# Ledger of designs, part 55: designed miniproteins, single chains, continued (2)

Each design is a single chain, and the fold is of that chain. pLDDT is the mean over its residues in the fold that is shown.

## One batch from the design tools (miniprotein)

Design m5890
Fold by ESMFold2-Fast:
Structure m5890 (fold): chain A 77 residues (1-77)
Amino acid sequence: MLEEAAEKAAEQAEGAGRQIAPGAEVASREIRKEGNEVTVTVTVENEEVVVTLTVVLRLENGEPVGVAEEVRVEPAA
């Protein structure tokens, strides 16, 4: 199910964000569903950096597949 795959992608993005920004807290998690696609956006922050991870999943033949992934790292204010 696409929603279940999106939740799993969000958990993986949180883990990846914490590897980039050790000790970071999850600032936001957004799962946006549009038709047969889901966009997962996770932002984690520590005192040094803000990391935003975006993953796009699409249903292909009833299976959720990753079609795009973006990682953005910005200095914390």
Scores: mean pLDDT 81

Design m5891
Fold by ESMFold2-Fast:
Structure m5891 (fold): chain A 80 residues (1-80)
Amino acid sequence: MTEEEKKLLQEAVKRLNELDAWFAEQRAAGKTVEVTDEERQRLLEELKKYGNIKKITSKEDIDKGFEIQRRLAEIELAAQ
């Protein structure tokens, strides 16, 4: 890995921790999010492509990975 890749991986880990904290706060607030089955299927297929955030080599890929994970977590939060 390059130093740039290491930096992106560290940023990704930090954002994952922030995302986990955000979901914990949403659950504590009793919030749920509804998502369509079609969107869920699309997000699952996209997640397969970006599922290894630790292997992301660009900031754009990190952002896409987090958007997908956030939406999937919103689906899980709604489903309990």
Scores: mean pLDDT 63

Design m5892
Fold by ESMFold2-Fast:
Structure m5892 (fold): chain A 65 residues (1-65)
Amino acid sequence: DEVPALIEALDDPSAAVRFAAASRLYDIGGEAARPAVPALERVAAEDPSPLVREAARQALTAIAA
């Protein structure tokens, strides 16, 4: 299960790493990625990068579907 590592990657100093983590969580989607929801909600609301915030919002919609 890569989801715990991806949740940690959402806190990475690099915007590119956080973007990749959110994008991977989008690909996983559904119940398997559900543990990432609190971290993705924080990133979607608070991340300094608008692109990372958008990626987190897209991941949240994929998990909720």
Scores: mean pLDDT 84

Design m5893
Fold by ESMFold2-Fast:
Structure m5893 (fold): chain A 58 residues (1-58)
Amino acid sequence: SEAEIEEKIKEMQETFDKYEELIKERMKTASPEERKKLQEQLDMTKKLLQRRIEALRG
């Protein structure tokens, strides 16, 4: 059902939003090198989420 897929996507997006806020909080006290790694981790996680959403929608 498309409705079940969209609900799952919403839950995944909400989980990612919470994760992004946690990463941003860590960045506030991180070194420049650590901030770069955290940003790369965030960008990678976002790309994986987008690919998973596309796969779920077909």
Scores: mean pLDDT 87

Design m5894
Fold by ESMFold2-Fast:
Structure m5894 (fold): chain A 61 residues (1-61)
Amino acid sequence: SVSLEDLLAAVDRMIEERNLVAAENLARDLKLSPEEAAALVEAIRNGDRERAHAIVRRAHE
């Protein structure tokens, strides 16, 4: 299992690099709904760190 801290660090890297493929893979690994997966990818595309972190924190619970 990946720690929440490591997941959030990975998200920050995805935002920096605009790595949407990694964002899609993360959404799949977290078993997000299609709507949440789309929201995570859009947050990363837009550099919306607060939204991306909120989605990942909710999924990790």
Scores: mean pLDDT 87

Design m5895
Fold by ESMFold2-Fast:
Structure m5895 (fold): chain A 61 residues (1-61)
Amino acid sequence: SEEEEDTKAFVASTKGKSKDELVALGVDYEKAGGDENLRKAIVAYAMAGRPDLAGKAARKL
């Protein structure tokens, strides 16, 4: 799907980022708000190994 393609592109753009950088990125997207930014925050948190933060962000969708 188009969402899968967008997620793949976003994941590619996060290559080389540390877990701490991914959490910071997720926090920035969550603060920006809106469905697209929240989805990016969820992906960033999941990649950081923080399913707790990803789940919290998903509740805002």
Scores: mean pLDDT 76

Design m5896
Fold by ESMFold2-Fast:
Structure m5896 (fold): chain A 99 residues (1-99)
Amino acid sequence: SEKTKEFVKKLEELEKKIKKEMEELGVKEEDKKKIEEIFKKIIEAAKEGIEKAVEVAKEILKKVAAENADLTEEEAPPILLLYGRFFDEIRRIMGEIEA
C-alpha cells in the first residue's frame, strides 16, 4: 500500500514533467489530451497495484507501436518520441519502487 502510494505520486510528478515538455515542444492539444488520458489510465490502475499499472502501460505501448510500425523517424509525430521517453521513465520508477 505504501509502495503503491509512492508509485502514484511519482507517476503524477512524471505527468507534470511530460506536460511541460510537450508545451515547450509545441505539441498539439489533441496529442496532449491523449497523453493525459494515458496517464489517467495508468494512475487509476496503479491505485489497484503496481502489477496492474505495468500491465496497462505495456498494453498501451504495444498499441502505440503497432499504430506507428511503418513510420520513419522523420515521419513520426513528436509525441511518439515522447512516448518512448515516458515509458522508459515509468519503467525506471517501477524498478525503484519494487527494489
Scores: mean pLDDT 71

Design m5897
Fold by ESMFold2-Fast:
Structure m5897 (fold): chain A 98 residues (1-98)
Amino acid sequence: MQAELERLQAAAEELRRELADLPEEAVERRLAAWALAERLRLSPEQREILAANLAAAEPEERERRAAEERALLERALAVAREFGDEETAAVLEEALAA
């Protein structure tokens, strides 16, 4: 867990360096999209826990959470495409197709 957090922090710092010429707001939007894609790559166990929690939720709450997650993925995909991040866009497109 600690090593994964350190890896993500190092990757975020490298991405900030690559985007140093952009306004801070643009850098933060790009990092947010990247971070969401990285969460989708992290831990099959964490994904199973989230799926179990959704299955236990009331039908109305489950539908609301699914809609909120889809909206977040769609916004992150739009940001990744805006910045030409094909790797992040591919991860988000795969998640939306599932």
Scores: mean pLDDT 68

Design m5898
Fold by ESMFold2-Fast:
Structure m5898 (fold): chain A 100 residues (1-100)
Amino acid sequence: ARTEAERQRLAVEVRLSLVQMGAAVLKQAIRRIEKKHADNPKAQELIRQAREHVARAEEEIDRAARALEAGDLATAEEHLRRAEEHLREAGRLIDEAEKL
């Protein structure tokens, strides 16, 4: 049987995996749109901003992973929240670029 602490840790580990997968998916979308809209300066600027947000999300993911290894679940959750905010903004910018 899992304790409450073990369940909380598992929830953070699952959230970390989902956020890592989200970052990987958005990196693939960025590469696709960069190639498709290579000659569109407006699309390229939106994709540049999306790349910056994904890079910030990856920094927060790394911090969350280190906090999780240290057993600091609260710090890990805060870094995952920041990563999710950056990935959400990157997704919005990608969607805007794809419509151009």
Scores: mean pLDDT 90

Design m5899
Fold by ESMFold2-Fast:
Structure m5899 (fold): chain A 101 residues (1-101)
Amino acid sequence: GKGDEEALRLLEEALRVVEELVRAVEKGDILRQIGLTIRAIGLLIDAERTEISEDLKEPFEKALRSLREAIRHALRGDVEGARREIEKAREALEEFKKILE
């Protein structure tokens, strides 16, 4: 439904922003890190406000959790931990896409 498609769009955008956050951390770009963190958190809050189908809830919650953990690792300077969580988020989003039709 429309909520399912919006949730996917928001999570895919959050994934891209979190990947940029990791690159900003590697470069030591503090101002970019702040802006990207605010944007990523906003996207995840918006995603949590979407009404999603019951069969999409598991991959949705996995993607949200992994993206939140990626932000947490990135802000601690744990780039490798952030990348592992990004990979988990990608896997959850691929599962979401397969169910969505």
Scores: mean pLDDT 89

Design m5900
Fold by ESMFold2-Fast:
Structure m5900 (fold): chain A 81 residues (1-81)
Amino acid sequence: SLNDVLESLKTLLDSLRDAGVLSDELHDRLIGLIDKALAGEISVDELIEELERIAKETENPRARVIILWIVKELRKFVESY
């Protein structure tokens, strides 16, 4: 389900922060957006738009690629509905 994917993404982001790929600040921003989507405060489309904006602002190439991969995975749920 979408909720299972969002929860798995939180676990992935925690691991990437622990590995030093994501800064604490970027990690907190990404987790906050996912939590808003899980709570139904924002739509999946809004989550994708915010993530794409963050990716454009992200100077770290590894972090940018990860955010864009998350966008690609989430788009599968939008395009299927």
Scores: mean pLDDT 85

Design m5901
Fold by ESMFold2-Fast:
Structure m5901 (fold): chain A 98 residues (1-98)
Amino acid sequence: VEELLRRLRELAESEDPVDVLTALLLAQQALLLLRAGRPPEEVAREILARLPEFREFSRRVVEKQGVPTPEQLAELRAHAAELIAEVERLVREQLARE
């Protein structure tokens, strides 16, 4: 799971809107799977395997909606950071119970 958390942080800290949106979508999907009671290691493998798919989706969203302003990008980055923090919290709680 450490590799997933590292990749999510790298994407969220990027200046590329596609990376930031990808981090947000992957973190949201990871939260859904973790809240459904799936093991953190399985969630990490599934999310990392789907990274190219989510990145392509994010690229198309940016193409259609236009490049975010610096202010909009900062808001997306803040939202991604909140979701990643929640993923970290759930991972730590589930691993501490094992």
Scores: mean pLDDT 82

Design m5902
Fold by ESMFold2-Fast:
Structure m5902 (fold): chain A 113 residues (1-113)
Amino acid sequence: SLKEELKKIFEEALKKIREVITQYLGDKLTPEQAEEIEKALLEAYDELMRLIDNPEEFTLEKVKEILQKLRDKLVEIAKKATSDPETIARLQKALDEIYEEFLKKVEELLKKS
């Protein structure tokens, strides 16, 4: 089903985000910062699942808005965890690449439906 395929795309994207955060920030995060990241990821997942359950609100624009909010929150936490601008820049680039791939997969799936 479209719902199951979208859920799979969302779960894969969140998995990649967690891997990137662990790669660049894993040794720099406090337990409180790690919890804040998990809460941000869960909130984004819940908002994306709500969109799937409400087809009238399901648009690429709304999906992009949720992802941008998540990206901004993750970058905010990262800047509190490290003062290294190179680490922040690499994290931002990796997150942007994940978001671009995610949006392409969602768009491709919607075109097949």
Scores: mean pLDDT 84

Design m5903
Fold by ESMFold2-Fast:
Structure m5903 (fold): chain A 82 residues (1-82)
Amino acid sequence: SLEEEKKDIVEKGEEALKGLEEYVSTLDLSEEQRKQIKEALEKVREAIEKVKNAKTEEEFKKAVEELQKAVGELQQLLAEIL
């Protein structure tokens, strides 16, 4: 069901986000690098909330696409910084 798919994506996304935030907190990063990573993490969190709040299949599809984009941007940023 749509609700089961939403729950799975949200739970996995929130768990991954928390783990990454905890990991990043242990790294010796410049203030600029920390701000860039924080902004990217906030975009991922906002995208997860859009998935959580999707009421239709179309809204869900759009929210998942936004989440995938935000995750991709975060991954690229981390690869360039770390």
Scores: mean pLDDT 84

Design m5904
Fold by ESMFold2-Fast:
Structure m5904 (fold): chain A 71 residues (1-71)
Amino acid sequence: MTEGEKHKAEIEAAASDPEKAQQVKDKAIDDASQKTREGAAKEGKTEQAQDGIDRVKGSLQKVTDAALAKQ
């Protein structure tokens, strides 16, 4: 199971409470962003890290919006 699959499942599980779903989404973005920055720093790929973080933010927001729309 990938990290992204775990975050998606956690957001979807919290979707019955919009406030909780947003909190889970925000935590997932923070956790993923931190890991991405740490990995990129070790590899000297900090420019790629910013692009990756922006994509993760957009993806997790869309997952949250879709999950809430289905409630």
Scores: mean pLDDT 76

Design m5905
Fold by ESMFold2-Fast:
Order: C-alpha cells, then sequence, then structure tokens
Structure m5905 (fold): chain A 85 residues (1-85)
C-alpha cells in the first residue's frame, strides 16, 4: 500500500538523518572547517530536524500527501548537507 511504502521511506530517511547528524557533528568538531560552513551545516541540521518531526506527525495523522511533501523536503536537505561535507 502507499502508506506502507511511505512508512518504509520514512524509516530510511530517519536512518539517513542519524548518519548526517553524526557527519555534521564531526565537521563542527574539525578546526580546519570554516565558521561559515559550520553555520550553514547547523542551519541545515535544524531544518532537517523540523522536517522529520513534521513527517512523523503526518504519518501518525494518516496524511500521506503531507508525509510525501515532508519526505521530499527532507531528501533535499540531506542532499545539501552531503554536498557541503
Amino acid sequence: SEMEEAKAELAEMQERFVAATKAVQAALDDPSVSEEKKEELLKLRKEGDKVMVQAVQAYRNGDIEALREHLKKGREILKRIEELL
């Protein structure tokens, strides 16, 4: 079903955000990384956390359209984090 597929995508997205959070923290702890880059990574991490909360809420509400929109935003944020690392 569409809901089961979305649930699997949400779980995969959660795992990817855990990995991204660890990579961002490693960059923040690296003195060779510029302050500008650290600030951008922190902003993206905060945006990602907010989007993940919204995705979980959409899933709990059975709102598949909202869930799909939040998963799309989450993928875009993850891509931006990956490109900066």
Scores: mean pLDDT 87

Design m5906
Fold by ESMFold2-Fast:
Structure m5906 (fold): chain A 96 residues (1-96)
Amino acid sequence: MEELEEAIKTLKEARDRMAKVAEQKAGPGYAGAVEGLLDALIKHTESVLKQDLEKGKEETIRALKEARQKATEMVPEAADEINKIFDEAIKKLKEL
């Protein structure tokens, strides 16, 4: 897989896992909120990675750290699981 495709796949898998956890812990409205937050990040990431893979990765990691804070504030009942999913996604992105 190309690094861009693997990065986007990693973020989509993280989005789906976080949405499922949010739904289970807080309800379906929170799943939609988490999906919306990550869909915005994925769209931005796809744009920046297409221009410069190295700078795009650094910007994506920064955006993921900010999204982690927002997601955990949005669904505090799932904070531990959300933090773990973000940590796994950030680790995979750093290894690309």
Scores: mean pLDDT 81

Design m5907
Fold by ESMFold2-Fast:
Structure m5907 (fold): chain A 85 residues (1-85)
Amino acid sequence: SEEEAYKAGYEQAKKLGLQAVVKLGPEKAAELMEEQAKKARELAEKSKDPKEKAAALGAADGAEEMARKAREEPEKVLEEGKKLV
């Protein structure tokens, strides 16, 4: 479903964001996730397939949320990321 596609995109972006925070640090990870969010938004706008559009919107929202958290709560996000690695 479109809802499942959106959720999958969101959760994948969140996981990648946490991994990026551990690898690159919160500030650099935020920059990367902001760029990924922009690309995902562009994909969503171009997509004619409802599931691809939903997945891209989820990825964009997840990346934007992770970028925001990395900037606002860097120590907390780094701790969460370390538990996944």
Scores: mean pLDDT 87

Design m5908
Fold by ESMFold2-Fast:
Structure m5908 (fold): chain A 95 residues (1-95)
Amino acid sequence: MTEAVREIVLRLARKMAEHDATSLEEAREIFRKEGDDLLAEILDHIRNKDYKGLAEAMRKLARQLGLPGADQIGEEEAKRVAQVVEDLLTGQRRL
């Protein structure tokens, strides 16, 4: 996993855990309420299985955070992030 992908996963996981989010929809509403529009957009793409849109949103977030390797984030990285987020919400994965 690239540094940018790892940091995005950690940010999503930490924020979901801080608010005890149990679903993508709940996490999305929490993120929007807190003004984390890009994190909310990422969750919308995961919910819709829009891995192309997810990759674009992840690249945008990585650039805003100044993370290296943003332009290397593609659909395969997006699919991996979506699976990790889903596994965290279903309790199949622990941090």
Scores: mean pLDDT 80

Design m5909
Fold by ESMFold2-Fast:
Structure m5909 (fold): chain A 100 residues (1-100)
Amino acid sequence: MASKELIEELKKAAEYFIENFGEDKVINGKILNEIGVLEEIYKLIEEDKSEKKEEALEKFKEAILYIHQDKKEEAIKKFVEVAEKLSDEVTKKIIELLSK
């Protein structure tokens, strides 16, 4: 499980990512980059050695669904739940990806 400090940092990174997700509705660059970020996060969670990585993947899929439904607060909550299931190492990498 990620530390409390990393969970707080991930919450801020997720808020930033979600706020910027829909701003540039273009077929190129921005939209593809945000989809690519989500795909890289999925891979990081699958590579985690934590016994709870399957639960983290489930919560991450729920976060993506909430983003598509414009349920920003629910999506952020699910990102926090993902971090609670993962290692500090993987959580730090997710924060880096979300902060782009």
Scores: mean pLDDT 75

Design m5910
Fold by ESMFold2-Fast:
Structure m5910 (fold): chain A 77 residues (1-77)
Amino acid sequence: SLAAAGQLVRGALAFYESGDLEAAIRLFRALIEEYPDSPLVPPARAVIEALEAGDEEAARRAVEELKTLARSLGVDV
C-alpha cells in the first residue's frame, strides 16, 4: 500500500538525515522489493544510485525529488 511504502520512505529519510547511509539504503531497497509497483520506487532508486556513487549533491537532489513526489501523493515526509 502507499501508506506502508510511505513509512519505509520516512524511515529511510530519517536515517539519511542522521548520516546512517547503510540503514537508509537498506530501507529504500526494502521499498523496492516489497512495493515494486509504488510510484515512490523510481525516485528511491535514484537516491540509492547517488548514495552508492558517493555523490552527496546528487543524493541531496534525489532526496528532495523523492520528498516532493511523496508529498504530492499525500505521504507525510
Scores: mean pLDDT 88

Design m5911
Fold by ESMFold2-Fast:
Formats: structure tokens, C-alpha cells, sequence
Structure m5911 (fold): chain A 100 residues (1-100)
């Protein structure tokens, strides 16, 4: 179930990152590339069985998105992240409990 939760979390983060990149990627290509690299790294670590490493990478990714939200006036971007944040936070908390 930990592997299943991690798989769901990675997929939701991939979907969120894709929507964020569609909204801001043209204006912030370096930020977009960093988010894509973090998703790819989380997927690589998960496939390698490094669940702790994948979790830490997803925490970093979520932190990058949270930091962007504190600096943005883009209502569409705020709405995109808000739609995913509750489920992502729930999954992050469930994964943390299973890793500890």
C-alpha cells in the first residue's frame, strides 16, 4: 500500500506540474524545467525502490509550488494548485506515517 500511495502521489504531482507549466512555463522556463526534473527524479527513485528518496523529492517539489503561490497574483495558478493541494497533502501525510 505504501508503493500504491507513492504511485498515486507521483501521478497527482505530475498532473499538477503539467497544469502549472501550461499556465506559467513560457514566462518561467527555468522554473518549469526544475519542476519537470523533480517529477522525473521522484519517478526514478520510486522505480528504484527508494521510497524515502522519492518522498523527500516530492516534499521539495510541493515546497517549490507553495513558495510560488506566496509570490503570485495569478488567480488561475492559485486555483490550479488549490484543486490538488488537499489530496496531495493527505497523501504526503499518509506516506510519512508509513515511512515512520
Amino acid sequence: SLEELMGELVELMRELVAEVIREVGAEHPEFAARLERLVAEAERLLKAGDLEGAYQTLLQLFGELAHLLTRTQNARLQAIVARHSERISELLNQVQKLLE
Scores: mean pLDDT 84

Design m5912
Fold by ESMFold2-Fast:
Structure m5912 (fold): chain A 76 residues (1-76)
Amino acid sequence: LEERLEELVREGIRNGDPLAGLERGRDLAREAGDTETEFGLEQQMLALELREKGVTDPAEFRAAHEALVAEFAARR
């Protein structure tokens, strides 16, 4: 599982679409029932999106992370 996730992420980076690689990895973790890995990948996707928007304030990153934690808990 870990090796497959690493390869999907690496492929996304090589193709200039790291977000797509992370999304495929998240789907694989979801299929495997690995909720912790799924959450970790969603955190990485969020961080990438915030950086693309030019967010540099650590407090904004923290607030977005806390919102994701609450949303993920509610999805359960």
Scores: mean pLDDT 74

Design m5913
Fold by ESMFold2-Fast:
Structure m5913 (fold): chain A 84 residues (1-84)
Amino acid sequence: MSTEQQIEALRRAAEAAASVGLDALAAAYREGAEAIEAEGLNEEKLQAILDAHRDAILAELAAASAEQIARLTAALRALADELE
């Protein structure tokens, strides 16, 4: 996957997460995409973004309904199919 494809994948994953009400997960994906666009793929920077959002994402996922998780899973699967 190219850097441009990685940025697009993260942006679309953020839109998918936001569309089902998982705003913390959406914010993490969006910041990841912005970091790659600004600095290229930097594992240390991406880890820092994940660490910053980890507690919010875990709390959000723990509170998420089965319907929200199913909708997110379907959206991410559709995105994965488009990127192959």
Scores: mean pLDDT 79

Design m5914
Fold by ESMFold2-Fast:
Structure m5914 (fold): chain A 87 residues (1-87)
Amino acid sequence: AMSWEEIEALLSREELGLLRQADPDRDGLISYEDAKKLLKIMAPNWSDEEIEELLLKFMPDKKYMTVEDFRGLLRYLDELGEQYQKL
């Protein structure tokens, strides 16, 4: 498991805020369920199907998401938000 200090060094302030909501125990791992909840917070207008498709892209055959996978997911959502201009 990564130390919280190492995780903080890898993430922006905004990403840290979201990670703290998804991983309150600070173990550096985000479960599939917590990742799904986090995506619902960030993209409340998305369907469960759209969220599950995105999760499959970042964690195929995995039960947990790492901090690096989480950063990739946030960058992907930022790019999608810019491209789609959704409220």
Scores: mean pLDDT 66

Design m5915
Fold by ESMFold2-Fast:
Structure m5915 (fold): chain A 81 residues (1-81)
Amino acid sequence: GPDEATRQSQVLEVVYTADIRALPPEARALLLDTVRSISKYPLAQQVVADLEAGRPPSDRAKVDELQEQIRRDYERRRLLS
């Protein structure tokens, strides 16, 4: 839904700024599952792979580009509604 694109962008921002290693295993698993919901985007696959390896995304520009792609998809769906 429309809120999902905003939620996915917020999750990416949190992941980029968070220390994934400091998260409890349950919280880490939930975060990774949430990021996997974004994995339909090509850039998201690389971000998910880094997170599964236990490292935060190293490239802020890549995260920002992915968030913009999610926002564009949301706007496209909004126009088609």
Scores: mean pLDDT 62

Design m5916
Fold by ESMFold2-Fast:
Structure m5916 (fold): chain A 68 residues (1-68)
Amino acid sequence: PPHRELRLLVRVSTPEGDVLQPYRLTLGPEEAPVEERVVTPDELQAWLLEHGDELVGLERDGPDLPAP
């Protein structure tokens, strides 16, 4: 495909405990490793600051969390 997708599980701290929120990032046509990662919101923001020009789309992949 002309674009590649990176799936991130963003760990969000809530009053009920930590939850993993899935996000799908669509990157430009440049070759970048496609990996699934668990990250914090701060880590996601740092990544977006460094790679924002490569980001074509950002979608939350629904409210469902993967089983532990």
Scores: mean pLDDT 60

Design m5917
Fold by ESMFold2-Fast:
Formats: structure tokens, C-alpha cells, sequence
Structure m5917 (fold): chain A 80 residues (1-80)
């Protein structure tokens, strides 16, 4: 179910947001405000990308979700 995969990607990214904000402040030297803005922008772009993916042919949607899942796994590994 592509819609369930899309929802799972967004949920994982949302769960990762506080850790990413902390990472950006500690490792990249952003202010808390800058880190929150950057993460909020990234989440908005992800939601838009996921919405677009669900309008694509099933094979293209699956390939895009697979790439997003791989990127998310890399970010999770970086932050944990």
C-alpha cells in the first residue's frame, strides 16, 4: 500500500525532527530558531514530495518512496 508507505515516511521524519534540530545546533552551529526553521522547511518539502509521489504511476511512486526510505534510514543512523 503506497499510501501507508507514504504515511510511514512522514511519521518517521516527524519523529526524527527533535533529534535533527539538536544535531543542527550542536554539529552545524545553527541557532535553535534556525534549526527549527530548517527542519520545518524540510518536513514541508517532504510532505509535498510524498503527495506528488502518490500522483505518479505505481512503479515511479514506489521508486521515489524507496529513495526517501533509504535517505531516512541514513539520517536515523546519523542521529542515533
Amino acid sequence: DLAARAAAVVARAEALAPAMEAYLVREEGLSEEEARAAVAEALARLRALVDRALTLPAEEAAALLERLEATLAEEEALLE
Scores: mean pLDDT 85

Design m5918
Fold by ESMFold2-Fast:
Structure m5918 (fold): chain A 100 residues (1-100)
Amino acid sequence: SATQQALDLLRQALDAVKQGDYDKAVSLLQQATSLVPQVDQSAIPEMIDLLDEIIDVTDNPKVLQAVRDLAMALLRVTEDKEAILRLIGLILRAIGKLLD
């Protein structure tokens, strides 16, 4: 499913970031963003958890921009209030790290 592909891409992006392969991480995050309109609402909390972990382990500006863009795409399709608030927090954290 598109949902399983998006989750797999995010796990691969996290691994790429941990290995210092930022170009690969950005590409994987952009691929996940393209799948956002097709993802199941129930998977959004797990996607947010993975994006939070990516932000926690890197200060690379291209990765932070890609995470911000993906979180903004998720915000447009997310229906759950708690997930919406988590995405807003994630976007603000990414922007904060970009300004440091």
Scores: mean pLDDT 91

Design m5919
Fold by ESMFold2-Fast:
Structure m5919 (fold): chain A 73 residues (1-73)
Amino acid sequence: SMMELIEKRIEREKKLLEEILSTLSKDEAIKLLETLIEGYEKRVADPSLSPFEKEYYARLKEIYQKILEELKK
């Protein structure tokens, strides 16, 4: 299904992000995540994007927000 394809793509992107974050300082990681989340929020609000693309960015935003919350502890 399309949702299963979104989940697989998200899992791949999450692992790549975790690898990148492991090379950054805490402050750099927080700044990067805040920038990415803001970008995804704008993508979700974009009327030109397909429902599939909006769902993908909405799911990434949710995951990255959770990672950001953990980093701020």
Scores: mean pLDDT 85

Design m5920
Fold by ESMFold2-Fast:
Formats: sequence, structure tokens, C-alpha cells
Structure m5920 (fold): chain A 70 residues (1-70)
Amino acid sequence: SNEEALEELRKKIREAFEELEKAGVTDMSEYLTRIQKIANEFKKKYPDIDPAAFTRVLTEALLELRERLK
């Protein structure tokens, strides 16, 4: 279940990025707001999720975002 939760998190972040890219959004703040919303919802849905793995997924997403919007 923990691995399934992390996979679902990665999928939700990718889908959100795809939606924002299709809409022509280039403002980093909108991507960050979407990531924060997803992260908060996942913490509520999966309160026992591995904190280290969860943080790693979010950190990887933020690094990818920074590279894309440079």
C-alpha cells in the first residue's frame, strides 16, 4: 500500500504538470500551488505513508520543475 500510494502520488504530479503545460502555464507559483494541494491531500489519505520516500518524491518533482522553467 505504501508503494502504491507513492506511485499514485507520482502519477498525480505528472498529470498536474501535463495539465498546466497544456494550458500554457509558465508561472512556477501555479505549479507549486498544485504540488502543495496534491501533497496535502495525500497526507490526509495516507497518514502512514513513509515520510522519507514521500519527501523524496516531492523533492524530485521540484527539481524537475526548476529545470523545466529555467
Scores: mean pLDDT 82

Design m5921
Fold by ESMFold2-Fast:
Structure m5921 (fold): chain A 113 residues (1-113)
Amino acid sequence: SAERALEIVDEGEKKMIDKIKEGIKNKKSREIILQEVTDIVNEMYKQILSVEELSEEAKKALENEIGALVLQMSAEIYNNPNAEDEEWFEQFTKYIEKFKKRVKEIIRKVAEE
């Protein structure tokens, strides 16, 4: 269960990064790319809940991390509208990597308790 939840996080990270690359290549707006990434992270959360029994505290922690990721990505779009695609992609990848690390830490902590 916890092992599968961690795999879902790794799959979700890859899917989010691939979707950003695809969106840039296809010249989608950053707002559309953010919506597609938000859909992926919400689906990832639903899949985690289906394979791992989480406490209410752990669910709230995951929801807070999801909210933080979406807020950080949204703020980057609005505060740095003139950023080049490469710089924007690098920044979003950093947000996603930090998110993944924190989410995996939450899952591992639940599995150890």
Scores: mean pLDDT 87

Design m5922
Fold by ESMFold2-Fast:
Structure m5922 (fold): chain A 94 residues (1-94)
Amino acid sequence: SKALEVGKRAAERLARTLEELLREAGFEVRVEASVEEKDGKLVLTIEADVVRPGSARGAGRVTIEDELPVDASEEEIEARVRELEAQFRAALAA
C-alpha cells in the first residue's frame, strides 16, 4: 500500500524528531517507530524509552499510538504526523 509506505517514512521522521527533542532536553533515548495495516486501518506506533543521563532508572516510556484510514493521502498522513509532533512538544514543555 502506498499509504503504508508513506506512513512508515513519516513515522521514521517523527521518531527522529522526538529523539532530537528529548536529547536537547538532556535525556538519553531509544525511539522505535512501526506502522501496521490492521482491520482496514493504518496503526502508527512510536515508542520512546527515556533515560536521564547517569541514572540507573529510566525517566519513563512515551508511547504515541494513532490510527489513519488505509486510503489516507500523503498530505493527510503528513498533517497528522505534524499534529502528533506539536502535541509532543507541548507535553514536553509542560
Scores: mean pLDDT 75

Design m5923
Fold by ESMFold2-Fast:
Structure m5923 (fold): chain A 89 residues (1-89)
Amino acid sequence: SERDALLFKDSEGRTALHVAAERGSAEGVRRILEEAEAIDPEIARELLLARDKEGRTAYQLAREAGHEEAAAVLEEYARRLGIPLSELE
């Protein structure tokens, strides 16, 4: 299902959202979160809160790589879904 594809974790524990954030694809981050929210807002929340094998969220990966636009999209969706940024750190 599309839900299963969105929440799939690779060998590093990374979802598609993690990969888009690490690459600095603000458009990719937005599309993934829009698709997730359209299915169920809880899937978008799970994606934002998901941690890779090193305990990093997509937000942390974007911030550490200096991808400010991708990080801003992640912050926008966290606020819309009621997730404190402290939960993404």
Scores: mean pLDDT 86

